# Ledger of designs, part 2: designed miniproteins, single chains, continued (2)

Each design is a single chain, and the fold is of that chain. pLDDT is the mean over its residues in the fold that is shown.

## One batch from the design tools (miniprotein)

Design m4038
Fold by ESMFold2-Fast:
Structure m4038 (fold): chain A 59 residues (1-59)
Amino acid sequence: EKFPEGTKVGLLDENNQLKSVDISGKEEEEVIKLLQEKMGLEKEKAEKRVEEVKKILKE
């Protein structure tokens, strides 16, 4: 199952600068990899962000 269009994940970097990644149309596994590569997140952190986004979307 893919994330809906317009879905974005935000994260603060080491300088407290907000960066966001558009994850629209991507599957959960692809999003985890994207967050690791684009945001420099560890796998566990990326998985946690994906779970939080899924929770918001199911609300």
Scores: mean pLDDT 73

Design m4039
Fold by ESMFold2-Fast:
Structure m4039 (fold): chain A 54 residues (1-54)
Amino acid sequence: MSDEELREVAKKIGELIKEGKTEEAQKVFLDASKGLTPEEAERLNRLALEEANK
């Protein structure tokens, strides 16, 4: 997955967290993490937390 694609998914996850939809955010993260390398999954997690803090 490209860095741009990871950022798009991270924005969606961060938005759900801001809305208090933590269960939905976890579901999106888990679904997106399928087929990612450990490094890509960690990058996605960091980007999602960054978006949630904006």
Scores: mean pLDDT 79

Design m4040
Fold by ESMFold2-Fast:
Structure m4040 (fold): chain A 61 residues (1-61)
Amino acid sequence: SSSTPEFTPERIREALVTGIRKLSDILKRDVEAILKGIKSIQEMADVAHELSEEAMAGKKE
């Protein structure tokens, strides 16, 4: 089978391997972004809870 000099089976294999590696890197970055988002949400929840408790204490007195 004749392939062009610029499009050989080896080039196809290299492209596939590179694609798989890039997918792995993207997944790692996505996980880190999700973890950062979760931490931010948790910090916001903690602040909201503290403010809510202070507001309730103010209403009691």
Scores: mean pLDDT 73

Design m4041
Fold by ESMFold2-Fast:
Structure m4041 (fold): chain A 88 residues (1-88)
Amino acid sequence: MTREELAEELYQGSVDLGEKNYKRLKELAADPTAPAREIEIVGLVAYWSYKTAAELAEQMGRSDEAEHYRKKAEEVEKLTDEALARKA
């Protein structure tokens, strides 16, 4: 495996993990019985997965993808904060 092949696999894995956890976060945010701790963990995983995807995209010269995943990370942070605030 070359460094470039590894970076592409890590990028795709980060995107997939981010998307999976963001979908789960949306389900938890809509569920009034969802535990706050699960929202925190899922939100944190989705956030850092998208942040990692954005950084890898930028390093690979994919500026549009980097901007897209930075925006996704911001959306995740906002949804996590709003969902947790409703349980305070």
Scores: mean pLDDT 87

Design m4042
Fold by ESMFold2-Fast:
Structure m4042 (fold): chain A 74 residues (1-74)
Amino acid sequence: GSVASREELIEGIAKTIAELLLRGVSLEEAEERVREALLEEGFPEAEVEELIRAARPRALELAEKYRPQFEASK
């Protein structure tokens, strides 16, 4: 089987951040929760920062994509 690529890891992080944003968590708080989890798993701090930075635009894209569906249910 293929090792989870960096791209797959970034996508997973982006989805986690997007879900937190849709639940009303701030971007800063969502990123902090992900940072803590990755550090606890043994990722180096520099790699954690790179992964979060890479995931941020995708997370915002996902949150914007699903926001209209959330608004439509009001």
Scores: mean pLDDT 78

Design m4043
Fold by ESMFold2-Fast:
Structure m4043 (fold): chain A 79 residues (1-79)
Amino acid sequence: MVEEAKELILKANELIRQARKARKRGDYETAVKLYEEAIKLYQEAIELARKAGQDSLVKMLEKNLEIVKKELDELRAEL
């Protein structure tokens, strides 16, 4: 459970990195898709952490998810 959550977090972070690069080069459609996929993986990681009773990890992931959602909202507002 913890290991699965960690794998999802690492994958989501890589997608966020790729999304930010796509946004910088003006590839907004790719950036949106990568952000959406990263958000989904973060939500899955939060559910796994919640089921494992890892309240501190849940709060940290929810804060990170809020930041990523704001980045996506800002990008969508520019389209």
Scores: mean pLDDT 85

Design m4044
Fold by ESMFold2-Fast:
Structure m4044 (fold): chain A 74 residues (1-74)
Amino acid sequence: MLDEEELKEFIKKLEEKIKELEEEIEELKKERERALEEGKEEEAKKIELEIQILEGMRALLEGIKSFIEKKLKE
């Protein structure tokens, strides 16, 4: 079994990955908005798909983090 210190380190790594994904999502949102302003609808759709994939990954990591945090509180 992982001890509480190892679980806290794992949470920290998850938080770092979540932050990286959030930063990447924000950059892609800016690129999507710019593509739409330039009339590049197909590029905007491609960026939207990338955003959806990263949002899905973020949600999974947040779910794992929440599960571990609940176990640490019990």
Scores: mean pLDDT 84

Design m4045
Fold by ESMFold2-Fast:
Structure m4045 (fold): chain A 78 residues (1-78)
Amino acid sequence: LQEKAKEYGAKAAQKALEQKGSQETIDAAAQAISYASAGDLEKAYKYAKKAAELAEKEGLKETAEYAKKAAEYAKKAL
């Protein structure tokens, strides 16, 4: 579950870069990966959820979907 949270967080960050997302969206996805890697799954969930919400507001569909999956796996790992 932690590894899947990291995997989908990384995909969200990569898609945010490809889709020219805001620095805030990219930073939120990067923080989600960082916290998932450290085993802080509560903060990983919080930042993945933030990345998904920001990506949805920006119309970055693929980024939002990957960030939502990162949040789901972080929450399941709690």
Scores: mean pLDDT 82

Design m4046
Fold by ESMFold2-Fast:
Structure m4046 (fold): chain A 57 residues (1-57)
Amino acid sequence: SLDEHLEAAEAALARGDIPAAWKHLVQATELLDSATPEQRERIARLAGAVKAAIDAA
């Protein structure tokens, strides 16, 4: 489910596994058409966090 992909991406980001976080984020975006407004906000925040982590490396 979308929530499972978001949880996996957030967990990966928290441990510094940027490639895994990106993979799970991409899987979450494939389900965007069925996303709630809250899930869309979560995707947007997570995408920003992953980008910030990449830019900091």
Scores: mean pLDDT 81

Design m4047
Fold by ESMFold2-Fast:
Structure m4047 (fold): chain A 92 residues (1-92)
Amino acid sequence: SLEEEIKRLFNEFKQKLLEKYKDLPDGIKNAILGMIDLAYRYILEGKFDEAKEVLDEVYKALKQRYPEYQSVIDEIYKELKEFIDKAKELKK
């Protein structure tokens, strides 16, 4: 099913990010996982524009809270936005 395909792709995406950033401190790692999981809930509901909007707000908050990790936060934000666009195309 399309839902199962999106779940599979998201799990692969999440695991790749966790492996890439495995050496991050738990605080920032858990905050990033929260951002990822929040976007995923909106994606599963087919609310792609809302997923981007909540992602933008969390992105701003994370950059203020973890200024030393801005490059990591920027990269994950970019990768997650690209995933939302890909998921939106799959649901057309």
Scores: mean pLDDT 81

Design m4048
Fold by ESMFold2-Fast:
Structure m4048 (fold): chain A 58 residues (1-58)
Amino acid sequence: SEVDEKIKKLLEELKKTRNPYEKMRLASEIFNLYLKAGKEIPEEVRKEIAEHLKLPLP
């Protein structure tokens, strides 16, 4: 699925970046892709998204 490939690429970028703002942006994009596709978010992905959305730069 094209959506699954996009999500995989965004997850890789999320792992590579050290910028908290970029992590938040990427996590939001991944979350929105799942919402638009009406797909269940896997537990591992949900944890990753939730973690980065809660950690803005202090």
Scores: mean pLDDT 75

Design m4049
Fold by ESMFold2-Fast:
Structure m4049 (fold): chain A 83 residues (1-83)
Amino acid sequence: MELVEKAIEAGRAGDLSKVEEFLKLLDSPDPEVQVAAAYALGLAGHREAEEALKKMLKSPDPEVQKAAEIALNRIRADPHHHH
């Protein structure tokens, strides 16, 4: 999954420009693209991504739902920290 790997790398780097791009990719009709974007946003750990990822839990695609759940769990691992 080349796209997922690129998304994970961008998330680790904390690149805000890429985070905005991945937020847009969550609206993609392609579930592979949505999964990649969710993983990137989860690794970036931005609280702004949390609301978008919550929306993805309502996706009809079970893989997209699981990716959003994993990403939210990563963001919520340190819920007491301010960003």
Scores: mean pLDDT 70

Design m4050
Fold by ESMFold2-Fast:
Structure m4050 (fold): chain A 60 residues (1-60)
Amino acid sequence: STTFVFDAGDRARALEVARELRALFPDAQVRVDGRRVTITTDSNPVSQIALALYAIGLTL
């Protein structure tokens, strides 16, 4: 399992990021805690998650 935790800056942005990640990685566990977003996955390569974060406006 691989877990990524990142700070979206604020709660509204965190919810937007979580929605995008859930759409891109439907088999992953995505959680929001305030402005932080946690994604846990067993199947997706690290590079694909990094590309998704870049595409939605975050740098890994």
Scores: mean pLDDT 75

Design m4051
Fold by ESMFold2-Fast:
Structure m4051 (fold): chain A 76 residues (1-76)
Amino acid sequence: SAGEEKLKEGEKLQDTDPKLAGDYYLAAGREYFKKKDYENAIKGYELAIQSYEKAGDTASASLARKKLEEVKKKLE
């Protein structure tokens, strides 16, 4: 799936370009969210937060946290 492909690209970039890895993980979360696959959407957004924090990108990490909270509301 498109989400799975984006997770794999993020994994490849995690140590060399954690900012770009975060962008791929954020995109993976969005693809899963569109399909109402909330468990994998959460995984994508959590990985995005970790990668952005590793990159020191506080703004992108905050955006990913906001997306994570949107998904959690769907599970309530």
Scores: mean pLDDT 89

Design m4052
Fold by ESMFold2-Fast:
Structure m4052 (fold): chain A 69 residues (1-69)
Amino acid sequence: SREKIREALLKAGVSEEVADEIADLAMKYRNLSLEELKQVLIDYLLSLGFSEAEARFVAAAVVEVIRQE
């Protein structure tokens, strides 16, 4: 769910504004494979100035929530 994704992002240290944007992006692209969704999220986070390591960590947290649902 969007709320579980948002909660995971907040726990990962993402701001409320960015967490809402990423949760909306994940819901928009939920029909992609987990690997494709992860790449979309990484590219978005990099565009916001996150490091590659931070982007990978945050994207993995979102993908893990979707995988477990």
Scores: mean pLDDT 83

Design m4053
Fold by ESMFold2-Fast:
Structure m4053 (fold): chain A 55 residues (1-55)
Amino acid sequence: SKNEEEGEKIAKEKLSKIKDPTADQILEAIKEAAQEVNPDAKPKDGGEALGVIKG
């Protein structure tokens, strides 16, 4: 949960700097955020985190 929450915050921050992010940019931000929080873990299916970012 902590790693997921931190990853979501990082991904949202990265995306907030991009105007009208593409789906590819959203997925990359999620993957990068997850790797920054825990480089040894794969990001989850991405759908869960993507849903949060879409709000």
Scores: mean pLDDT 66

Design m4054
Fold by ESMFold2-Fast:
Structure m4054 (fold): chain A 86 residues (1-86)
Amino acid sequence: FHRLEGRGGESTAAAVEAQRLDLAGEPVLLRTESEADGWTSRMVIAGEAGEVELVAGVSDDPAEQEAIRAEVAAAEAAFLARFAAA
């Protein structure tokens, strides 16, 4: 796994940084993988207190990047709810 800082350039990196900041306080590792079909990338996010793996596609379309951000946020909320409900 690898930590990304979401350098921008309107890509998954920006969405990843937003999610990383929202998950502040937990060590988060992110890994991007390129698919053989082209520029499709998958991101995997894992936290130390309880691992959550999220896989999201990447697109150069800003509307699709917003949809990916929403998907990551929903999975992050599920992860936090699992631990915050105690």
Scores: mean pLDDT 45

Design m4055
Fold by ESMFold2-Fast:
Structure m4055 (fold): chain A 64 residues (1-64)
Amino acid sequence: SMLEEKAEKVKEKLRELGFPEDLIERVAELVKQGKYDEAIALIEEEIGDPELKAEAIKIIEEAK
């Protein structure tokens, strides 16, 4: 499905940023469900680095 393709692209991009696989999988599950705002909230809670946080949020927003 289109949501599964979006989730796969998000996974690949987050992996390139060096995110832990457990966090990548949690974000991808939310994207697959169309829950983009919840995926962004998860990044905001888990990532302390403001530049990495902004890049991850951009990746998720571009997947919408």
Scores: mean pLDDT 84

Design m4056
Fold by ESMFold2-Fast:
Structure m4056 (fold): chain A 70 residues (1-70)
Amino acid sequence: MLEEIERLVREAQEALAQGDEETALRLAREAIELARTVPALADKIPPVSEDAREAVEQAHRAALLLKELE
């Protein structure tokens, strides 16, 4: 799970860097939704932003929280 979320975050960050905000937002949402399936993180993850940059940052923070649980 952590590896999958980290991969989605990396791909979202790469898409954002290339100016593909639609792909970045989609990948960030997938990472956030996957992180929310972890009970310990469900209450710690805010609602996903409609802004691609903010959503990617939220997904990255979720990955860091999950890594802390390893």
Scores: mean pLDDT 79

Design m4057
Fold by ESMFold2-Fast:
Structure m4057 (fold): chain A 90 residues (1-90)
Amino acid sequence: SKEEELRRLGREAVEIAKELNPDFAAGLQVALETSTPQQLGLLARAMLGEVDPSATSADEQIASLTLDEAIENLRRLVEKLREEYEKKKQ
């Protein structure tokens, strides 16, 4: 399901983040256990440094976020983390 794909991407982000910043990885792991798919998608967008200047609250942003958008945000976070890992090992 799309929720399983989202959780899988979140787990992948945690595994990569462990190699970059253990504290960040621990926080992301807690989010995976406690957050809804939409909350995870918003968290990923925030970690990418992307903000919606028209948004009035986090709750409204979460309510408007689709599962497909949440998955895309996590996919982009995984890609960013992979790029940082490759740079660090060089």
Scores: mean pLDDT 78

Design m4058
Fold by ESMFold2-Fast:
Structure m4058 (fold): chain A 80 residues (1-80)
Amino acid sequence: LVEEGRRLLTAGKYEEAIALYEEALAREPSAEAYTNLGEAYAAAGKLEEAIEYYEKALALDPENERARLALEYVKEKLAK
């Protein structure tokens, strides 16, 4: 699932990647699932939604380095 989602993002198929990650989240709500969905939204240019999902990931796992770094990066992009 994660590998297929990454492949879709690389191919520019953001809506398909989002749908795939949403399916994964529905099956198992986890910090990783929220982080993957945040990355898909960020790739689609939906930065505010990406922030929301990264924050949800950190609420489940405050030590998730990937979500923390991604959240910082996206917030910096919005702030200019």
Scores: mean pLDDT 80

Design m4059
Fold by ESMFold2-Fast:
Structure m4059 (fold): chain A 90 residues (1-90)
Amino acid sequence: SLLERLREIVAKIQELAPEYASQLQEILDELINAVKNKDIDKFKEAAVRLARLLQEILDAETDPEKRAQLMALASELFMTLQEIRVELVS
């Protein structure tokens, strides 16, 4: 499912950036709750917060290999969020 994919991607980001794991989990829980409640506005708000946190993580990462992995995971994450958003408005 898309929610399972979302959880898997976030878990991989948490592994690469463990100092942000709790903040990532908080936003993930907000996204999942918004999907379950079909709350498009809360979903968009949580997605914006996630984008800001990912930018912070990327800006803090000094290892070019880890940064490349984080960029790839961020891309997959936002593609998955777009797919979830389409399902929410359908």
Scores: mean pLDDT 89

Design m4060
Fold by ESMFold2-Fast:
Structure m4060 (fold): chain A 55 residues (1-55)
Amino acid sequence: PVVTVPSGFTATTSDGNTFMAGETITVPANVTTLTLSNDTMTLTVPVSVFNGLSF
């Protein structure tokens, strides 16, 4: 699946790659969650719902 990083956040994949707000990530089939972070919070988001989020 392909997901877009919400504005105001960075996304980190399980292999340690970091993506900036507005970037797209191609998520491997065996990855079920992505980590979103900013200066004040960290969220773990299921890939199945990630593209439904708007910030």
Scores: mean pLDDT 71

Design m4061
Fold by ESMFold2-Fast:
Structure m4061 (fold): chain A 74 residues (1-74)
Amino acid sequence: MEEARKVAEEVAKEIGDPSALEPLTRAAQLLLDEGHDVETVRGALRVIARYAKEKGLPVEEVAQRLVDALEAQR
């Protein structure tokens, strides 16, 4: 939980969007629960942020879609 929050805070700060913090924290937590290491999770969140920016989508929306997909696999 603490590691997920720290990684999500770093990425949310990099993109300048605090509204993305909660869905990014949840996505990070789910990826850590699946056994991914902190650096892999940080990279994945950055890929999501970049993808959202390239598509003109809110980062929180893309992060929430990842959360929904990861929760559906459980």
Scores: mean pLDDT 80

Design m4062
Fold by ESMFold2-Fast:
Structure m4062 (fold): chain A 65 residues (1-65)
Amino acid sequence: GPVVRVTALEDTLLVGDKVRVLKKGEEFTGEILEVLNDNFVRVRLLETGEVYILDLRKVEIEVIG
């Protein structure tokens, strides 16, 4: 489907959102499992099922359709 790009802001990210994450030139697609606080989210990679905690100040996240 079409990608809807939104700048990564703490108020933009919700549990269940499908997201694209850019970290140090690497790109992956995941689902937000938990918003831990304003700076940290727990994300599951859709391809592997691996779970990561991301620092929103050090990565770019965009919501995808």
Scores: mean pLDDT 71

Design m4063
Fold by ESMFold2-Fast:
Structure m4063 (fold): chain A 55 residues (1-55)
Amino acid sequence: SRLEELVKRLHELDERVRAGEDVQESLEEMRRLGGELAKHTGVVGREEARRIAAE
């Protein structure tokens, strides 16, 4: 599903940030994907996406 794809992509980007690879670009994409995730999961998803984007 699209939701599953978004979560998987966010995990991949988090791993890149931890490795110091394309940190700025990866963080920007994570913020964008967090917004997309929020659209699909409602209140609980918005809180989780906000938490991921803030890190």
Scores: mean pLDDT 72

Design m4064
Fold by ESMFold2-Fast:
Order: sequence, then structure tokens, then C-alpha cells
Structure m4064 (fold): chain A 62 residues (1-62)
Amino acid sequence: VPSEEEFYKDAVEKLIEAGYRTKEEVLAASNEELAKVIPGYRVDEETKRKLGELVDKYLKEN
């Protein structure tokens, strides 16, 4: 379903808007803190790692 791809794109933008600028900052946040910033956040280590990498990549490219 396209909802997962749309979720990751929206989640990265919301994390950056909330002040997350590096993979390390995203990984240091709790799953509950991330869920407050990005509603519908999937609570698992792989999703958290993927979001951190996407945030880092987005800021390096923009």
C-alpha cells in the first residue's frame, strides 16, 4: 500500500521541521518522542534507523 511510502516522506519532513538534523539525533530520541512528532510512527528499531538515515540524507542533499 502507498501509505508506507507516503508515511516515510511525511515523517522525514516533520522530523526536520521539529529540529532533527542528524541520524544520531533521531536514534537518540525515544519511540514515544518520535510518535509525537510523526503520528502513525511504527515503533521498531528498523523503522527508527531508516528514518534517521533518511533525515541525514535529506539534509545533505538539501
Scores: mean pLDDT 73

Design m4065
Fold by ESMFold2-Fast:
Structure m4065 (fold): chain A 85 residues (1-85)
Amino acid sequence: SELDEALAEVKALLADPNTSTEALREAGRRLVDLARKQSVEEVRKVASELLAATNAAIRSQQVPGDRLQAAGETLRELLEIGRKK
């Protein structure tokens, strides 16, 4: 799905030590925009996978803090969408 493809792109950019923070933010924005059109269940699944990828990036110690912050901002927005009542 487009949502899964957007998630894969964010994960790939986060894992690439040469990726710019801006490129990661652009990919994250696309992921959030797609998530807003999905079910709460699908959004929670995507948020869970991005959380795992972000934790892996932290453990690698190769990702700059500003990129980790950008990934965290995307994750926060996904979690807020997943909590929609």
Scores: mean pLDDT 82

Design m4066
Fold by ESMFold2-Fast:
Structure m4066 (fold): chain A 64 residues (1-64)
Amino acid sequence: TITVKVTAAQDREITAKTSDGGEVKAQANAGETVTITIEPKEDNPTLTVRLEGAAGATFYFTPK
């Protein structure tokens, strides 16, 4: 299970996508911390998290 916490300074839509086709969207209100949980279907998924109006960040998960 991958858990991502995002605190938004302004009202933003958050989109989290995995390379295995998972997608979760959440709406964050100004000053709110939103918790997004996604279950990977592959052992080494790439997670991309985007906030509305901002550049996306890509995370690479390697099992250890």
Scores: mean pLDDT 67

Design m4067
Fold by ESMFold2-Fast:
Order: structure tokens, then sequence, then C-alpha cells
Structure m4067 (fold): chain A 70 residues (1-70)
């Protein structure tokens, strides 16, 4: 899915900018789940990361994951 690939790109950019250890771990887990096609789990993990450390790339990743689930 193009939306999964875009989400992974945005998750990678959010991870580069991330400084919070808990948010970083959640972003890594979200990326693994997205790669495995576990999109609902990837969205939950990404949203938890965004509550800890909000980032525009993370918001875009969540948007693309939701589009991939439609």
Amino acid sequence: SEHVLEALRHLAEALKASTDPEARELLKEASVHALQGNLEEAIELAERANKIEPHPHLEEAIRHLRKALE
C-alpha cells in the first residue's frame, strides 16, 4: 500500500526528531507493526507516541495509516 509506505517514511522522520525514550520505543514498535500489516496496532502505538511527544510527521504517519485501513 502506498499509504503504508508514506506512513513508514513519516514514522522514520518522527523517530529522527524524537528525544523522549518512551516515544522512541513506541515509534519503533509502530513501524514494525506497520511493516507486518498490523495497521490497527500501528495506529494505536503511533497515537500513544504522539500524546507523549507530538510531531507533524507523526500526525501525517497516523493519517496515512488510517487511509491504508479504509
Scores: mean pLDDT 90

Design m4068
Fold by ESMFold2-Fast:
Structure m4068 (fold): chain A 78 residues (1-78)
Amino acid sequence: QSLQEARNFLVFAARVLAEQAEKAGDDELAERYRKLAERARRAKTEEELREILRELQQLNGDPALQRQLEASMDLLLG
């Protein structure tokens, strides 16, 4: 799949997580997700996108979401 599709997916996922954190009152977590979304927008390589994915997974404590994000990225990049 195209690198652009993977990039767009991570930007969207990070933005959704930022909105959820902000609505929950966690402004610090929301800012961290927004920074990851900006890094994803600027990412030029698969390696950079996979690094951003790992950081998203570390910030989110839901193992099911962590697995879903990894599977989605593997489908888009593989």
Scores: mean pLDDT 84

Design m4069
Fold by ESMFold2-Fast:
Structure m4069 (fold): chain A 65 residues (1-65)
Amino acid sequence: MGEAAQKIRDAALAAGATGVSVDVEKKKVTILAPSEEDAERAAEAAREAARKYLGEEVEVETVVV
């Protein structure tokens, strides 16, 4: 995986995600979070990191666990 995938994962985890999966080829990020508020923050952090490190938008799927 590229450095961009790691940066996206790190940003989402720092924002409250419990788990993160990044698929750079499909431009998709899956976030596991303990609450809806954590899921929203993690999703926003993942989108911001994708714009900054990939230069493009990604699809974000969130799951509250």
Scores: mean pLDDT 80

Design m4070
Fold by ESMFold2-Fast:
Structure m4070 (fold): chain A 62 residues (1-62)
Amino acid sequence: KEVTINDASDLLYALQSASSNAKITLIRNGQEQQFVLKDLDADTIIKLAKEAQKGDVLIIEE
């Protein structure tokens, strides 16, 4: 599943809707970051949301 991010709420909702074992790829300005949702703590999720930029893309693989 691919989600285009417009603000922090888009990112939070997408992560909240994913399974704990989902592989997440965040694409920001052509750079890719990969993580597994269950390995993210609340502080990391909050940081990702605060840093969310319009045009970020989130790829969720279940």
Scores: mean pLDDT 79

Design m4071
Fold by ESMFold2-Fast:
Formats: sequence, structure tokens, C-alpha cells
Structure m4071 (fold): chain A 77 residues (1-77)
Amino acid sequence: MSEEQRKEMAENALRMGETVIRMAEEGGDKETAERFEKLKEEVKEAYENGDDEKLKKSVKELSELTEEALKRGLSLP
């Protein structure tokens, strides 16, 4: 993975995480907000350490959790 790809992947994941945290906080879903904060920290750490495998794993987990959170939110009438 190139440095540019790593940076772009990390930035996109962090922006997504920030958005979901904001939505979760406004909705009173503290559990989801806390889980995303932890994943954001993991993404930042993996990016700073240059660990492509950990970065990919953390980004995947954040994306999967985002889909789960949106599904729960969209499933609430």
C-alpha cells in the first residue's frame, strides 16, 4: 500500500467515524459513540505506526460497525 493510499484510507475512516459519533451522541447512543472512539484511536495508531495490515483491519472494522449503526438507526421508526 502506498503512503498516499494509507493517508486517504485513514482520513476517510476518521471522517466517517467522526460523523457517526456525532449522530450517536445526538441520539443518546453512548455505546456506539464509545465503540467508534476506540476504533478511531486504533486507525490513528495504525496509520502513525505505518502498519498497513492493522490499518486495513481497523478501517474494515470501522466500516462494518458503521453499517451496523446505520442499520440500527434506520430500523428505528
Scores: mean pLDDT 77

Design m4072
Fold by ESMFold2-Fast:
Structure m4072 (fold): chain A 56 residues (1-56)
Amino acid sequence: SEEERERRMREVRKDAAEGLALIARGVKELHSHDPESEETAKKAEEAAKKIIEEEE
């Protein structure tokens, strides 16, 4: 059903945002002094924020 698909899409979005945040944290921890990694971590964090903010 449409209702079930909408709920599942929301769940997937939440999971994706959480995954991106986890990756950003890991990159920051493992490569704290690498400017390229810092930029990547920031972009991942921004993307996660965007996914959460773009609810409905």
Scores: mean pLDDT 73

Design m4073
Fold by ESMFold2-Fast:
Structure m4073 (fold): chain A 79 residues (1-79)
Amino acid sequence: MGEEVLRRLLELPKEKVEELEERVERGEDIEELAEELREYAERLIELGRRSGALELVRTAEETLRRIEELEERYREKLE
C-alpha cells in the first residue's frame, strides 16, 4: 500500500471525527454517525492487518479511542 492510498483512507475518519466534535459541542445526536465511523475504523483495522499496514491499524485504533471520548462527552452534556 502506497502512502497516497494510506492518506486517502485516513482522511475520511478525520473528517467524520471533526463532524462528531461539532455535533457534540452543539448538543446534537451523534449516535448514528459514531456507529458508522466505528464500523469504518473496524474495517480499516481488518484491512491493515491483512495488508501489513500497521500505521492504518494504529490510526484506526486512535479513531476508535476518539469516538469513545466524544461519546462520553456527549453523555455528560445530556445530564
Scores: mean pLDDT 77

Design m4074
Fold by ESMFold2-Fast:
Structure m4074 (fold): chain A 70 residues (1-70)
Amino acid sequence: EIEELEKKAEELKDTPEGHRYRAQAESLRLAQQDPSSAEGHQRYGDAVAQREIAEYERKKKLEELKKSLE
């Protein structure tokens, strides 16, 4: 599953979905290394994915604004 998520992230690397898959793969790898925190890592990974998507969208809007300003 982690390998599959990494594969999808690579295919969609320049999209919000790609960022989400990458973040999820990272969180799952952390959970694998520390099973005692698996549930915490999963919840954290989901939150990180959402933040990465939001940050990507904000960056896109800012670039668009700068483009129109120049």
Scores: mean pLDDT 68

Design m4075
Fold by ESMFold2-Fast:
Formats: structure tokens, C-alpha cells, sequence
Structure m4075 (fold): chain A 58 residues (1-58)
């Protein structure tokens, strides 16, 4: 599972959009992963990656 790479993609997306990572939805996480990594992920995978990204931001 490439969870760390997904979390980094989400953090990058937050930085580029000016949004706080805590305000990102599961859909935003999926969009970030698709934009930077070209991968489509399930809601569960996106949720786990978003949780990890929030831990790095906090």
C-alpha cells in the first residue's frame, strides 16, 4: 500500500490550493492522488491517506 505517497500528494494539493488539510474531503484526497500520482483510489484508501496527511500537518 502506497499510503505515504498518497499522504504527500494530499499535502501538496493543500499547499497548492491554499486549503488547510483538515478542511479537505475524501473527494479532495482522491483528486489530489489522481492529479499527482495518476491513480484512482477507493473512498477507504483516500480516507486513510487523508488521516495520515492530517497527522503530518498537526
Amino acid sequence: MELLRYAIAILRYAQETGKDVSDLSIGDAQKAIKKYLGKEVSDEEARRALELAKQFAG
Scores: mean pLDDT 82

Design m4076
Fold by ESMFold2-Fast:
Structure m4076 (fold): chain A 71 residues (1-71)
Amino acid sequence: MEEDRKLAEELLKKVENGEITLSEAIQELVDAGAREEILRYFGILLAQRSGTTVTDAAGNETPLTLTPPEL
């Protein structure tokens, strides 16, 4: 469990450094046998980057969270 969380954090750093794409990081977690809870944890780490568009190596941008309108 702890090792799987460390793997998720390590893969996120590799994505941030441009060593691998976000899709490759997710695939590595799946291939390593990461459970749903670890994939959700990885998603939470990505959500903490809210306000930033995630771009993969192909140039695809994915929105993480919409900013609520000013009321």
Scores: mean pLDDT 64

